Designed miniproteins, single chains, continued (2). Designs and how they scored, part 29

Each design is a single chain, and the fold is of that chain. pLDDT is the mean over its residues in the fold that is shown.

## One batch from the design tools (miniprotein)

Design m5036
Fold by ESMFold2-Fast:
Structure m5036 (fold): chain A 115 residues (1-115)
Amino acid sequence: MLELLKKALEYLEEGKYEKAIEYAKEALKEAIKKKDKVGIYDATRVLYLVLEKLNEEKGLSEDEKTENIEKMVKELIKEFKLNEEEKEIVVDAFVDTEAELKTKDYVPIVERREL
């Protein structure tokens, strides 16, 4: 699993998004087989990072990005036959990763209005 995630990140850095997705999916498959909750979370986070970079290069709108992410989550659930616990981990990983990426641009104006 860890070696598959490293290769996924290497392919992401090289701009080889299809290979990055393939290796991240293989890492997710191994984590599911081992019932490794941390591995499921980490592999899903890497998948989100690859999709975000692919969406950036395509110049997609926020709505189009959301649709692509939702489509990937649905495809993963069907492909790997995720149970309710595994689905929750996958959804949480996507939500957490999206929040972390969005917070880089977050400036709380309300907290600075008295300065």
Scores: mean pLDDT 74

Design m5037
Fold by ESMFold2-Fast:
Structure m5037 (fold): chain A 90 residues (1-90)
Amino acid sequence: SLKETREMLLDVVRAMSRIIELNPEEAQDLTAKARELVLDGDTMIANGASPKEILAVMKKHLEEMYDSVKDPEAQAILREQIAKLEAAIA
């Protein structure tokens, strides 16, 4: 449902905020990635994209972020969020 999709997007945004706080040296780059994720999500919602399409694009952004971070705690947070999105898409 749209309500569940919005709740998942909020969880992703909260996770991104935690990752940025844990990685102050990379905060500028991570904030730019988070901004791209939010912008894509908002654009897709405005264009009437399906919940599955929105979640798939969010997952892609998190996977790209995972490849760019080296901090184990940030990687663990990203793995958890990616797994939750994968389950919701299935």
Scores: mean pLDDT 81

Design m5038
Fold by ESMFold2-Fast:
Structure m5038 (fold): chain A 108 residues (1-108)
Amino acid sequence: MTLEEARRAGAGAAHALLAAGMSPETVEAVLRTALDAAVAGASAEEVAARARETARRLGASEFQVRVAGVVARELARAIARVTDASKEEAAEAVLRGAREALARGAPP
């Protein structure tokens, strides 16, 4: 995954969570939780479970929790394909793309 692909993945993830009706603060918390777990070597299912728990703790609906799990699982799979030396850099690029999308607000 290139850094540009990582930023695009982060923007897409943030847009999906915003479209599900999550607040920008909850979206950032969910994505940080998912990326931290993925960089630490957690499986895609473990990353998805942690993202769902974070969303629920922050008051997300069951629909929003399900979307968070799907988004987190896909990000975990993408990070798992990156070399260990580049995982943190890729995760930071994903988070940067997500923050840029959050600054623009919810998609139409």
Scores: mean pLDDT 84

Design m5039
Fold by ESMFold2-Fast:
Structure m5039 (fold): chain A 60 residues (1-60)
Amino acid sequence: MSKAELLERLVEIARDMPDDPEIRELAGEVYELLKSDAPVEEIERKLEELERAVREARER
């Protein structure tokens, strides 16, 4: 997956993100990895953690 695709995924998550401090911290970590030009694999792994946390929060 390209960094542009990872950024698009982060933006989509941010549009419907729960107001949860833990999720907000994870989103910030993904953004920092994108900003610092971290390896795609590292960004993808952290983004998957964020997506999982968002899904769990929505399902309660």
Scores: mean pLDDT 77

Design m5040
Fold by ESMFold2-Fast:
Structure m5040 (fold): chain A 60 residues (1-60)
Amino acid sequence: VSEAEWNRILNAVGAAVAELGEDASEEEITEEALKRVPEASREAVERAVRLVKAGIAADS
């Protein structure tokens, strides 16, 4: 995954969290993010979702 592709995935995950709320499941956020970046691999999106949720938990 290129840096540009990874940044697109992270932005899509962030937008999905903003739309669904931080209490949304990893599966719900993954599905919403994939609607925004359908060309991305599901595995890469799932990895980004885990990182974003871990960051939210660490900041809490």
Scores: mean pLDDT 78

Design m5042
Fold by ESMFold2-Fast:
Structure m5042 (fold): chain A 86 residues (1-86)
Amino acid sequence: LLEEAAELAKKAAEAFEAGKYEEAAELYKKAIELAEKAEESPETGSLIANSYDALSEALKKLGKYEEAEKYRKKAEELYREGQAAS
């Protein structure tokens, strides 16, 4: 699950770099779904937080600002939780 989620996140980043923002957003959403099903760990939490952040950026490129803001706030929440646990 974590390895599969990380692979999807890499594919999403490649799609983003290629200007395929819709594909990137879909791949980040799938990566988050798989990572959330994985065992809770700092690695899983970081992947989820980073993927929400990247998803937010892809959504901004698509003009979906309200949805982008929701995912940005979710990434910030996870970063704060990780900092408190460390």
Scores: mean pLDDT 78

Design m5043
Fold by ESMFold2-Fast:
Structure m5043 (fold): chain A 81 residues (1-81)
Amino acid sequence: GISRAVGQVVRAIAYELEGDLEAAAESYREAAKILEENGDEALSQVYLAKAYKVLGDEEKAKEYIDKALKIDPNNELAKKL
């Protein structure tokens, strides 16, 4: 459910603040998986992009942002990444 995805996003932010970018990326990927299982494909792609961005993989991050924007062109989170 969405509550589990929110929990993983909060965990990822905590890891980013601690400088554990690998753990942050893993938590963002878990959030994306939960969102995909819940049918929120656009938001799932956004958190996959966020996972790659925190690891410094800007090319992969952009690929997933582009996928999110194809599903939801007005997605504000994708536009801010």
Scores: mean pLDDT 83

Design m5044
Fold by ESMFold2-Fast:
Structure m5044 (fold): chain A 56 residues (1-56)
Amino acid sequence: SRALLRRIAMHDSGLSEAQIDALERATTDAELRRIAAEAGLSLRQARSLKDALRAA
């Protein structure tokens, strides 16, 4: 479920709820890269998480 995946990402990756909300709303690679950098994630990790949240 998307809600469970959001909770796991916040716990395991230290993402705030605001950061994960921003990640889901990101529409460009530039936005995704900025959010990834702020969250301490690689671009690949952020992209994978965004794709998983969209699929859930």
Scores: mean pLDDT 81

Design m5045
Fold by ESMFold2-Fast:
Structure m5045 (fold): chain A 67 residues (1-67)
Amino acid sequence: REEILKEILEIFGEEKVKKMLEAQRLGAEILELERAGKLEEAERLAKELEERFLELAKEVEEIMKKL
């Protein structure tokens, strides 16, 4: 993972890598909420995570377009 993270840092920059790590953290929190039976809260966080991931994917496409 650390080797992949270094490549991503070189391509996308530190700010975007931080956003990716935050998204992964949210994913773990969603999983814990689901296990605790808080399905409505998990669904709301999952939608937020999905929107953040879509925004990040569009930013990645913009970067690749400039390459």
Scores: mean pLDDT 72

Design m5046
Fold by ESMFold2-Fast:
Structure m5046 (fold): chain A 85 residues (1-85)
Amino acid sequence: MSPVERAVREEAERRLAELLGRLPPELHPLAEALMRGATSEAIRQSAGKSLEEALRLLEERLAEVERILAGYAATGRVPGAFIPA
């Protein structure tokens, strides 16, 4: 694992823990799934790039994750497909 990939994953784990602390339990599986996707996309897009650019890409993806979760919280709707069977 590259130093950049490690740093992105560590930042994502820290942000996920903060996010889970302020979300209702029903949104935790969705938050985890979205964070996993955002982290993987940021790592893919940061290939050959600096640590600063990789972390900026992660922040952009995290903003999208928070926007999606805020939308579900505002509408009172949680996608059942993201709840573990």
Scores: mean pLDDT 75

Design m5047
Fold by ESMFold2-Fast:
Structure m5047 (fold): chain A 83 residues (1-83)
Amino acid sequence: ELEEILRRVEELLKRADELEAQAAELTRQGTELYQKALEDPENRDELYSLAQQLTDQAVEKANEAVRLRKEAEELLREALERL
């Protein structure tokens, strides 16, 4: 039982790490589009919109990672309570 729970915790934390990496990459891409918007006033609104979409996706990925970490913490707590 404990070994199975520890394995699930490890899988959740690994997925959380992957989501954090994806969020960081989306943030970098959003920042790049924001910088391009500063150089291109004619397309600025479209580039800002795309940058905001990528930033929003990054926030969603980061929030999902937080949820997975919390789920992992709850699984560990429940395992300790059942000992």
Scores: mean pLDDT 86

Design m5048
Fold by ESMFold2-Fast:
Structure m5048 (fold): chain A 88 residues (1-88)
Amino acid sequence: MVDEKEVLAALGLIYVAIAQNDIKRGNYEGAKEAIPLLERLAEEAVKQGDYETAATIYRTLAQIYEALGDKENAEKWRKKAEELEKKV
């Protein structure tokens, strides 16, 4: 049987890796397009109690917004990641 929690964690980490690679390559447009999916995957990870995966995704969202020059949203996602990291 396919474990929904395991599948969501794997997808989240794959998209984190893609977004981080896009940032490193200067493909900020590609990284920006990943934001809605990363937000949804992080929300599902939190809902399932996978705070480690959710925190990793929140850190990646902060990095994307920072690369885009959106310091306010970068700060918001960093604080969300730090709060979840206290629960791990």
Scores: mean pLDDT 82

Design m5049
Fold by ESMFold2-Fast:
Order: C-alpha cells, then structure tokens, then sequence
Structure m5049 (fold): chain A 73 residues (1-73)
C-alpha cells in the first residue's frame, strides 16, 4: 500500500530533519537513506540526504561548481 510506505518514509524523513537541525549529520544521512529505501521517490528525504552529505564533506564538489560562476542558481 503506497500510503503505508509514504507514512514510514515520512516518519524517517522527519527524524532525519531533526538530526540535521541538531547537527548530527551522520544520523541524518542514515535516517534519510532508510527513508529512501522505503520510498525512493520521497523528495524531502532526498533533500535532507543531500544537505547532510554536504555538511559531512561533499561541499568540496559544490565548490567546483561555484568556481564556474557565482550567479548560476
């Protein structure tokens, strides 16, 4: 049932967002990955995972894009 999968994924995503807000980036990554395993199309979980990965050291990749132009959004 899609509703049940969405509910489980949303609960994991909410916990991932809470971990992200508290600065626990490793826990946020783990919880967001679990949310995406339940519902791979959960855009909020993808957003939380991306942000937590940047905080853990993926920001260097983002910096490469910034070198091309500061106005590219």
Amino acid sequence: MQQQRQQQSDQLTQQAQKALDQGDYEKAVELAQKALQVDPQNSKAQSVLSEALYELGKDEEAQQYAQKGRQNL
Scores: mean pLDDT 71

Design m5050
Fold by ESMFold2-Fast:
Structure m5050 (fold): chain A 70 residues (1-70)
Amino acid sequence: EQEELVARVRRIGDEANELLKKAKESGASPETIEKIRELFSEAGTYAVRGDFEKADELIEEAKKLVEEAS
């Protein structure tokens, strides 16, 4: 259980780094980049608490912001 939690939190961090890199490369506004960072920070908090469904929802919202910027 704890191994799954650690793996999921690490994956969220990896996804955050990749998505932020894509957003910057796509020319997303500073406001959009900040919003993406906020969403991943909140997703990490929910994941640490074991609320992976809420964490996944926030990650999907961040992905949609990157798509809208591109």
Scores: mean pLDDT 79

Design m5051
Fold by ESMFold2-Fast:
Structure m5051 (fold): chain A 72 residues (1-72)
Amino acid sequence: KAEEAQKLAEEGQEAEEKGDNKTAARKYTEAGKILVELELYESAKEALEKAVELDPSNKEAKELLEEVEKKL
């Protein structure tokens, strides 16, 4: 649900503000996954770009971002 994605993005932002980039990236990746399922590709791209910036080693975020970019 969009509400769940928003909550995950908010949790990601809070983790980012605390300097926990790994947790923030994971939360943004989970939000991006839900947004992809809802076909909200622009919003998914924004969340996944943040996830990749915060944790470039997060393979799931990087693969989802590539998939989303193909849809745009």
Scores: mean pLDDT 83

Design m5052
Fold by ESMFold2-Fast:
Structure m5052 (fold): chain A 68 residues (1-68)
Amino acid sequence: SLDEKAEEVLRDWKAGKLTPEEFAERLVEIVRERAKNPDQPFSPAERELLKALRDDPELHALFAKVAQ
């Protein structure tokens, strides 16, 4: 599920297994999956991922670039 994908990305990011670019690519994938069911409420993991983007402008810039 989307929630499971978000939890996996969050887990790998916290474990230091993802570079910032890889993290941005995984976030783009989550956003694309969410676009298929946009009315679903955000999971706790999705909210934590969004917080990471908000708190890190460099990471947000990478996300915007990858999303193109």
Scores: mean pLDDT 79

Design m5053
Fold by ESMFold2-Fast:
Structure m5053 (fold): chain A 61 residues (1-61)
Amino acid sequence: MMEEIKKLMEEAAKSDKETAEKLEKEALRLMMQALRTLSPEEAQEFMKEVSEYSKELLKKK
């Protein structure tokens, strides 16, 4: 799940605006689904990793 979300975020960064918005919505959907299947400990690590990755992508813009 995390790898799929990161892949979608990377593709969004490489894509045009319309495709990027679509990929970002899919990443958000997968994130919500993953959080429902993870333990509390895994959910905390998951949120931390997504947040850090998102910040790194924003720094490159």
Scores: mean pLDDT 77

Design m5054
Fold by ESMFold2-Fast:
Structure m5054 (fold): chain A 82 residues (1-82)
Amino acid sequence: SSMDYVNQGVKYAQQGKYDKAVDYFTKGLDIDPDNQKVRQKIAGVIIKMPGAGDVIKELNPLVGQGKLTPKQNLIQMLDRLR
């Protein structure tokens, strides 16, 4: 299931295996992209990853201007953290 991929991604992130974590989060999101619980769990982990602060700083103005939805913002964060 989508949540099984997300849970595996969390385990990889806890091990410092961030490339694997992003890969599994992307796979989980691709299965059920509109699942709010999946999106929230991914977001709560990736914002704490190395490099996330710089990505957030670049994307926040676009979110504030209504140019990125929360879903689009999450997809862009995952893409930039690869």
Scores: mean pLDDT 85

Design m5055
Fold by ESMFold2-Fast:
Structure m5055 (fold): chain A 75 residues (1-75)
Amino acid sequence: MSEEELEAEIELAMAVMDYSVVKKYKEKATKEDIERALERVREALEVLREKNMPEEDIRLAEEMAKELEELGAEL
């Protein structure tokens, strides 16, 4: 694994953590919490696309962004 690939994987892992916390505690999550998690997921998605990471990782980030956008729209 290259340093760039490792950086992209770390960004994805951090995005997954923020997404998971917001989804698990959605009743207590503020609009700001959701927007922050969404921003991190979008940044990770950009890095994954730029580094041409596996399609599965890109799709995971896309689905997380979509779910957070839908959750934010409900608030």
Scores: mean pLDDT 81

Design m5056
Fold by ESMFold2-Fast:
Structure m5056 (fold): chain A 114 residues (1-114)
Amino acid sequence: MEANRAAAEAGKAAGPAGAGAAAAGAGAGAAAGTGEGGAREAEAFARAARAGGGEEAARAGEEAARAAREAGTAEGGAAGAAGAGAAAGAAAGGTEEAARAAEEAARRAARAAA
């Protein structure tokens, strides 16, 4: 619980550029987990984004979770965590550019894993 809040707060400070850095940090941890774990973490961040009133950021997080789940057989965990971090950053930044970057990152991860 506290880790999710810390990640969301870090995303707020960093803005769009920081969304990528946050995603990279999250990815390193989740790589040890399973693809399903990554997808769940992306979903949790999507929920946090929605609680913050960012419906667009919440959608980006939901798509990242889906992409992670589709990619998640052997190495989807890293993709899922990367998506989750990007989604959190987008929610915190509240900018459309950050949300688009999160969506594109999730789609690229899904395509690379496919």
Scores: mean pLDDT 49

Design m5057
Fold by ESMFold2-Fast:
Structure m5057 (fold): chain A 75 residues (1-75)
Amino acid sequence: DAALAPYEELLEIDLPQSATLEEGKKKAEEAIERARELGKSIGVKVSAESGAAVYLHEKVREGNIEILRERREEE
């Protein structure tokens, strides 16, 4: 995945189907703290369909972490 090439740290978060909102919150906070501690750009890939994934996506995006699977419109 070319989008991940420029990042020095890669974090892939895969939540199980049974993951709860609490799990998503915990992982989001951990990912944000890790990015801050490193003081570097970090590429994050999040894969899950649960409510925990929605929370994780929102919190990770708000932090100093880039979500690489975010949809975009080009032209």
Scores: mean pLDDT 56

Design m5058
Fold by ESMFold2-Fast:
Structure m5058 (fold): chain A 96 residues (1-96)
Amino acid sequence: AAELPRLRALAESGSFVSPIAQNILNAYAHKDDPSKWAAYASAAVLEAVALEIEEPPLSEEQKELLREIAKAVLTAGLDGDRMIAETTPLLEQLAA
């Protein structure tokens, strides 16, 4: 998918979004294994929740992007192509 190189760049960036991007990338890599998919997708959601409550606090705009990322991961189910298409632009906005 066109988003894969962009998602990989985010995972390798060393920014605060890198753990979320890496977990989404790992879920996508294991899209044919529902248990591994679920584990990595859950880790991405937990990282997003952890960042929302981090100190010092993120802006309201950044918190809303984190909520949208978590929602996109949860609503994609086992559709890896949909997950990376919906999460990648949100992660890029969050990292900007």
Scores: mean pLDDT 80

Design m5059
Fold by ESMFold2-Fast:
Structure m5059 (fold): chain A 71 residues (1-71)
Amino acid sequence: SAEGEAARAAGEAAAKAGDYAAAGDHYVQWIRLDPESPEAAAVALAAGRAYAAAGDDVKASQMFGLALELQ
């Protein structure tokens, strides 16, 4: 979706800027907008890595768990 593509672009821009917490939030929004995407598991892994880089171990763990369920 257009909203999903915007969320992806925002997540990538946030990660490039070093704002990993925002990157994780944008990746989660992308999954919510396009949950049936074949990329959803990979995006959940990206969100988990972003939250881990931000020091948010709880959200990172939740996203890694989601990635395992989606694959």
Scores: mean pLDDT 85

Design m5060
Fold by ESMFold2-Fast:
Structure m5060 (fold): chain A 77 residues (1-77)
Amino acid sequence: MEEAEKHFEEGRKALENGDYQKAVEHFEKALELYVKELGEDHPKVAEALRMLGRAYQKLGDEEKAQEYFERAAKIEA
């Protein structure tokens, strides 16, 4: 839990600083840990997926961003 949350916060910090690739790396690690500890359908997983979508959107990868947003929306439905 603490390690996943640390990666999530480092991802947010990187996103705010304009380091979008670093944000992706941290959010991917947070996603992996949240899935492992909480399962694929947990709200924390949806949150990490939304942040990955935002980071990819900032990188100009709109297709990848939409994939992550759709995955998050499916969990929140």
Scores: mean pLDDT 85

Design m5061
Fold by ESMFold2-Fast:
Structure m5061 (fold): chain A 68 residues (1-68)
Amino acid sequence: SPVLEEIGKLVEEAKKALAEGDEKKARELLTKAVDLLAEAAGLPDTPEVREKKERVVEEMLKEMKKEV
């Protein structure tokens, strides 16, 4: 799946950015990954979906920080 490959690549790049201390870049990369996942899932562009996407990005960042 090309979309899953791209999402995986973005997540790995985000982990690398976070390890290098670039939390802003990590957040940008995770935002792109979550956007691609939402598009692949056919989720509508609603306020509820936008809020959920932001929450998922923050949860992913918190989990990645625990691994450092």
Scores: mean pLDDT 83

Design m5062
Fold by ESMFold2-Fast:
Structure m5062 (fold): chain A 54 residues (1-54)
Amino acid sequence: SLVEEAERLLRPALNAGVDPEVAKQAVRDYLIAQGVPKEEADRAVDEALERLLA
């Protein structure tokens, strides 16, 4: 799923100490560049970040 892909991309950045908002923006921009619609990228990244920080 798109959420799982976002988690896969966010996890190493967060583990490296990157700020969550910076990591979120970078992953969102990457997904949009790959052809994911902005609304879907935003939703998937937000959900993935909530899962990783919970």
Scores: mean pLDDT 84

Design m5063
Fold by ESMFold2-Fast:
Structure m5063 (fold): chain A 57 residues (1-57)
Amino acid sequence: SEEDKKRADELYEKGVEAIKNGDLEAALQYLRELQKLGFDEKVAELRKAIQDYLEKQ
């Protein structure tokens, strides 16, 4: 639905922002919520961003 798409976009943006702030716990929570909505492409993108963050610390 359009509402689910908007929520997925917001969750992805919040997840990326959490990573930029070093808040891995928040990023993982947004990832789990995004997985529940079924947006596999955005899930893959956020998962990669989290993985990149973990490699740099």
Scores: mean pLDDT 83

Design m5064
Fold by ESMFold2-Fast:
Parts: structure tokens; C-alpha cells; sequence
Structure m5064 (fold): chain A 77 residues (1-77)
């Protein structure tokens, strides 16, 4: 159900964060785009609340690795 989509979005966000930390910005962008597609599917099938839960799961995964992500992004500029 919706819970599977929320879990998938979180997993994709975690993998995107790991790719960012590794300096693989192409993989990070692809994984983030896939996570956004999952959110769009959840919104269409289950409504705004399911999409919002998935977005929160994504943000939480990114926040957990925020310092490392910020360091990687700074190095890219």
C-alpha cells in the first residue's frame, strides 16, 4: 500500500545522499528523481497525505547525513 511507497522514497533518498557524499552527483540526481516519481504516484493513488509522508521520510534521510552532503556540495563548487 502507501506504506511501501513511503519506505521506497526514503530508501531512494538514503541512496541519493550516499551518492552525494561519494561525489557521484549524476547518480544522486537520478535517485532523487526516482524518489520524486514515487511521491507523484503516491499522491495520485493515495492523496496528498501519503505524498507528504514520503517527502518527510526523504527529508529525514537527508537530514541524518546533512553535514556530509553539505561538504560534498561545497567541494563541487
Amino acid sequence: GAEEGVRRAGELARRAAEALIAGDFEAAERLAEEALRVIEELRERYGDEAAREALRAMVEEMRARRAEIEAALAAAE
Scores: mean pLDDT 83

Design m5065
Fold by ESMFold2-Fast:
Structure m5065 (fold): chain A 74 residues (1-74)
Amino acid sequence: MLNEESVREAIERLAEWMAEGGLSLEDLERMAGYRFDKPPIKLPGTSEVATEIGRFLARMLHEAALRALEMLKE
């Protein structure tokens, strides 16, 4: 099980790689603008586990992009 601290560490590392990787501010804003406030629609034939993994990855990428934008603005 991933704890909150491990998830935060992963997000911070992803944000660092995004900021250092030469992604444009426009690309980072686009990724940060992706909101997971609505649960993704469960597609027919998609397992519950696959849906959960997809949600987790999308949320991590979104939060990492937000953090990368913060790092570049500061």
Scores: mean pLDDT 65

Design m5066
Fold by ESMFold2-Fast:
Order: structure tokens, then C-alpha cells, then sequence
Structure m5066 (fold): chain A 69 residues (1-69)
């Protein structure tokens, strides 16, 4: 997604903050395998878009910190 890629390149610190908040919620809930339902609940809890939370979760999975269902 060109819009998502441009925003990440322009505001990497914002995406990093989202990732850190998502990681904290996952750790507090002891979630190691993340489902679409978990993504929706985390997005609602943090007041973020589902797309932003999904992007953060995908980055955490790429680093081997979590698993995606």
C-alpha cells in the first residue's frame, strides 16, 4: 500500500509508538499467537485503527516475537 508506505517513511516514530503500545497489551494479556479477533480488541482498547494494529502485529511476527493465526 503506497499510502501506508509513505506514512511509515515520513513518520516512523509514530509507527514505532503504535508497535510499542501493541506489544505492551500483548505482553499484559500473555498473547503469543495473535488472531484477527485479538487485533480488533487491541485496536478498540488503544483507540487505533485495525489496520495500524495489524501492521504492528505483522512487524512483531516478522521479528519472531509473536505468531499470527
Amino acid sequence: DAVRRRAFERYPEVYRAVEEQVKKVLKERNITTVTDEDIKEIAKELGMSVGAVRAAVERLAERGEITLE
Scores: mean pLDDT 73

Design m5067
Fold by ESMFold2-Fast:
Structure m5067 (fold): chain A 74 residues (1-74)
Amino acid sequence: ASEKRCIELFNAGKYEEVAADESCPAGIKAYALAKLKRYDEAEKVLTGYLAKGGDLSDPYVKKAIELLKKARKQ
């Protein structure tokens, strides 16, 4: 139920609302945080999600990882 609302907020450009909503799926939340350039928070969300066996085929997870790799090359 919450997933559809989070996608609609994201598509409307309301990244802060998606990032602040604890009910939003980790993938879209991490991508919203990356869009806001809050990279440390996005990495923390992704790390927690993947530790629980999160879905790496999720398009939002993939986009968050792409943004983090480009912004935080180590």
Scores: mean pLDDT 79

Design m5068
Fold by ESMFold2-Fast:
Structure m5068 (fold): chain A 86 residues (1-86)
Amino acid sequence: MHPWGQAMRYLEKGKELYKQGKLEEAEEYYKKAIELWPSLEEAYYNLGLVLEKQGKLEEAKEYYKKALELNPTLEEAKENLEKLEA
């Protein structure tokens, strides 16, 4: 299995867990996705969402910034970052 394919599976599993409110487990799967594919901007954005929901606002800002460094057109990451900086 190519690392990208496994990273995408971890990303999807993280999304399922986030939807179920399993925030700590979602965080671990998003981190696994990033470990296998460090340029996966969607995983950084979703990790930011998890951290924000946990109240870890400063860490959430860092991950939204990383997502935007990888993909400057990721509007949702920009909007969430601006909201947390207000």
Scores: mean pLDDT 85

Design m5069
Fold by ESMFold2-Fast:
Structure m5069 (fold): chain A 63 residues (1-63)
Amino acid sequence: SMSEELEEALRKFSLAINSSEEEQKKVLDDLKEIARKALESEDPETVELAEFVLEKVELLLKS
């Protein structure tokens, strides 16, 4: 469900970190949307993972 989708998106993000900036931004945008939806989950593990992901995304996009 949300946890699986977030983990899958995080794996793609991890792979994209070692790719071009174009690929990074594409994956980051998708990951950000998935993470935002996961933050609305009542499952604390999913929320914590989403927060962690959003922090990493923000750092890369802010740079």
Scores: mean pLDDT 76

Design m5070
Fold by ESMFold2-Fast:
Structure m5070 (fold): chain A 62 residues (1-62)
Amino acid sequence: SIREIKEATIELLAKRDPEAAEKMRAVLDYNPNATLDQLAEAAGITREEVRRLVLEAYEKLK
C-alpha cells in the first residue's frame, strides 16, 4: 500500500540520516497524504533523493 511505501521510505532514510527521517515522519503524522516533494522539503533532502528511496521501498515490498 501507499502507507507501507512511505513507512519503508522513512526507514531507509533513517539508516542514512536519522534526523531527516524524524522530520519526514513528523510531516507524515501531521498529513498522511503529504506529497513526495513535501516529504523531501521536510527532511532537507532533494526530490530526486526521496524518489530514489521510494523506488528502493517499492522494490523491497514486492
Scores: mean pLDDT 82

Design m5071
Fold by ESMFold2-Fast:
Structure m5071 (fold): chain A 69 residues (1-69)
Amino acid sequence: PSEAELEEATLIVAAAATLSAAKQANTPEAYEEAIEQLERLLKRARELGLEEAARFIEEKIKELREKLA
């Protein structure tokens, strides 16, 4: 795989793990921490032009924000 493919896969895996941990904890604090982490991952994905990773992370942020509403 290319460097970009490996970085994209890494960001997607990190985002999925962050979401999974937050859902397992199922507390507002865990969701808030997960959103902050996902926003950091999203910024990196956008800086690198990794469209699939960015799209995936944006969806996961929306899911967690709905849990806080």
Scores: mean pLDDT 84

Design m5072
Fold by ESMFold2-Fast:
Structure m5072 (fold): chain A 65 residues (1-65)
Amino acid sequence: SDFEERLRQALKDEGLTDEQAELAVELLRRGLTPEEIGLELSKKFPGIPPSGVARLVERALERVG
């Protein structure tokens, strides 16, 4: 959907890779919170702080909402 495409781009603008942004959109679609998304991305992508990911997901959602 247009919303998911815009959200994916906003997440990439915040510094996520294409793969990380795609996973974050999928997890948001499943109803996970920004904090839960941060934890899941940190498990799959070493070196990403969970709290940092949570904050950028919150900012991306603010930009597209």
Scores: mean pLDDT 85

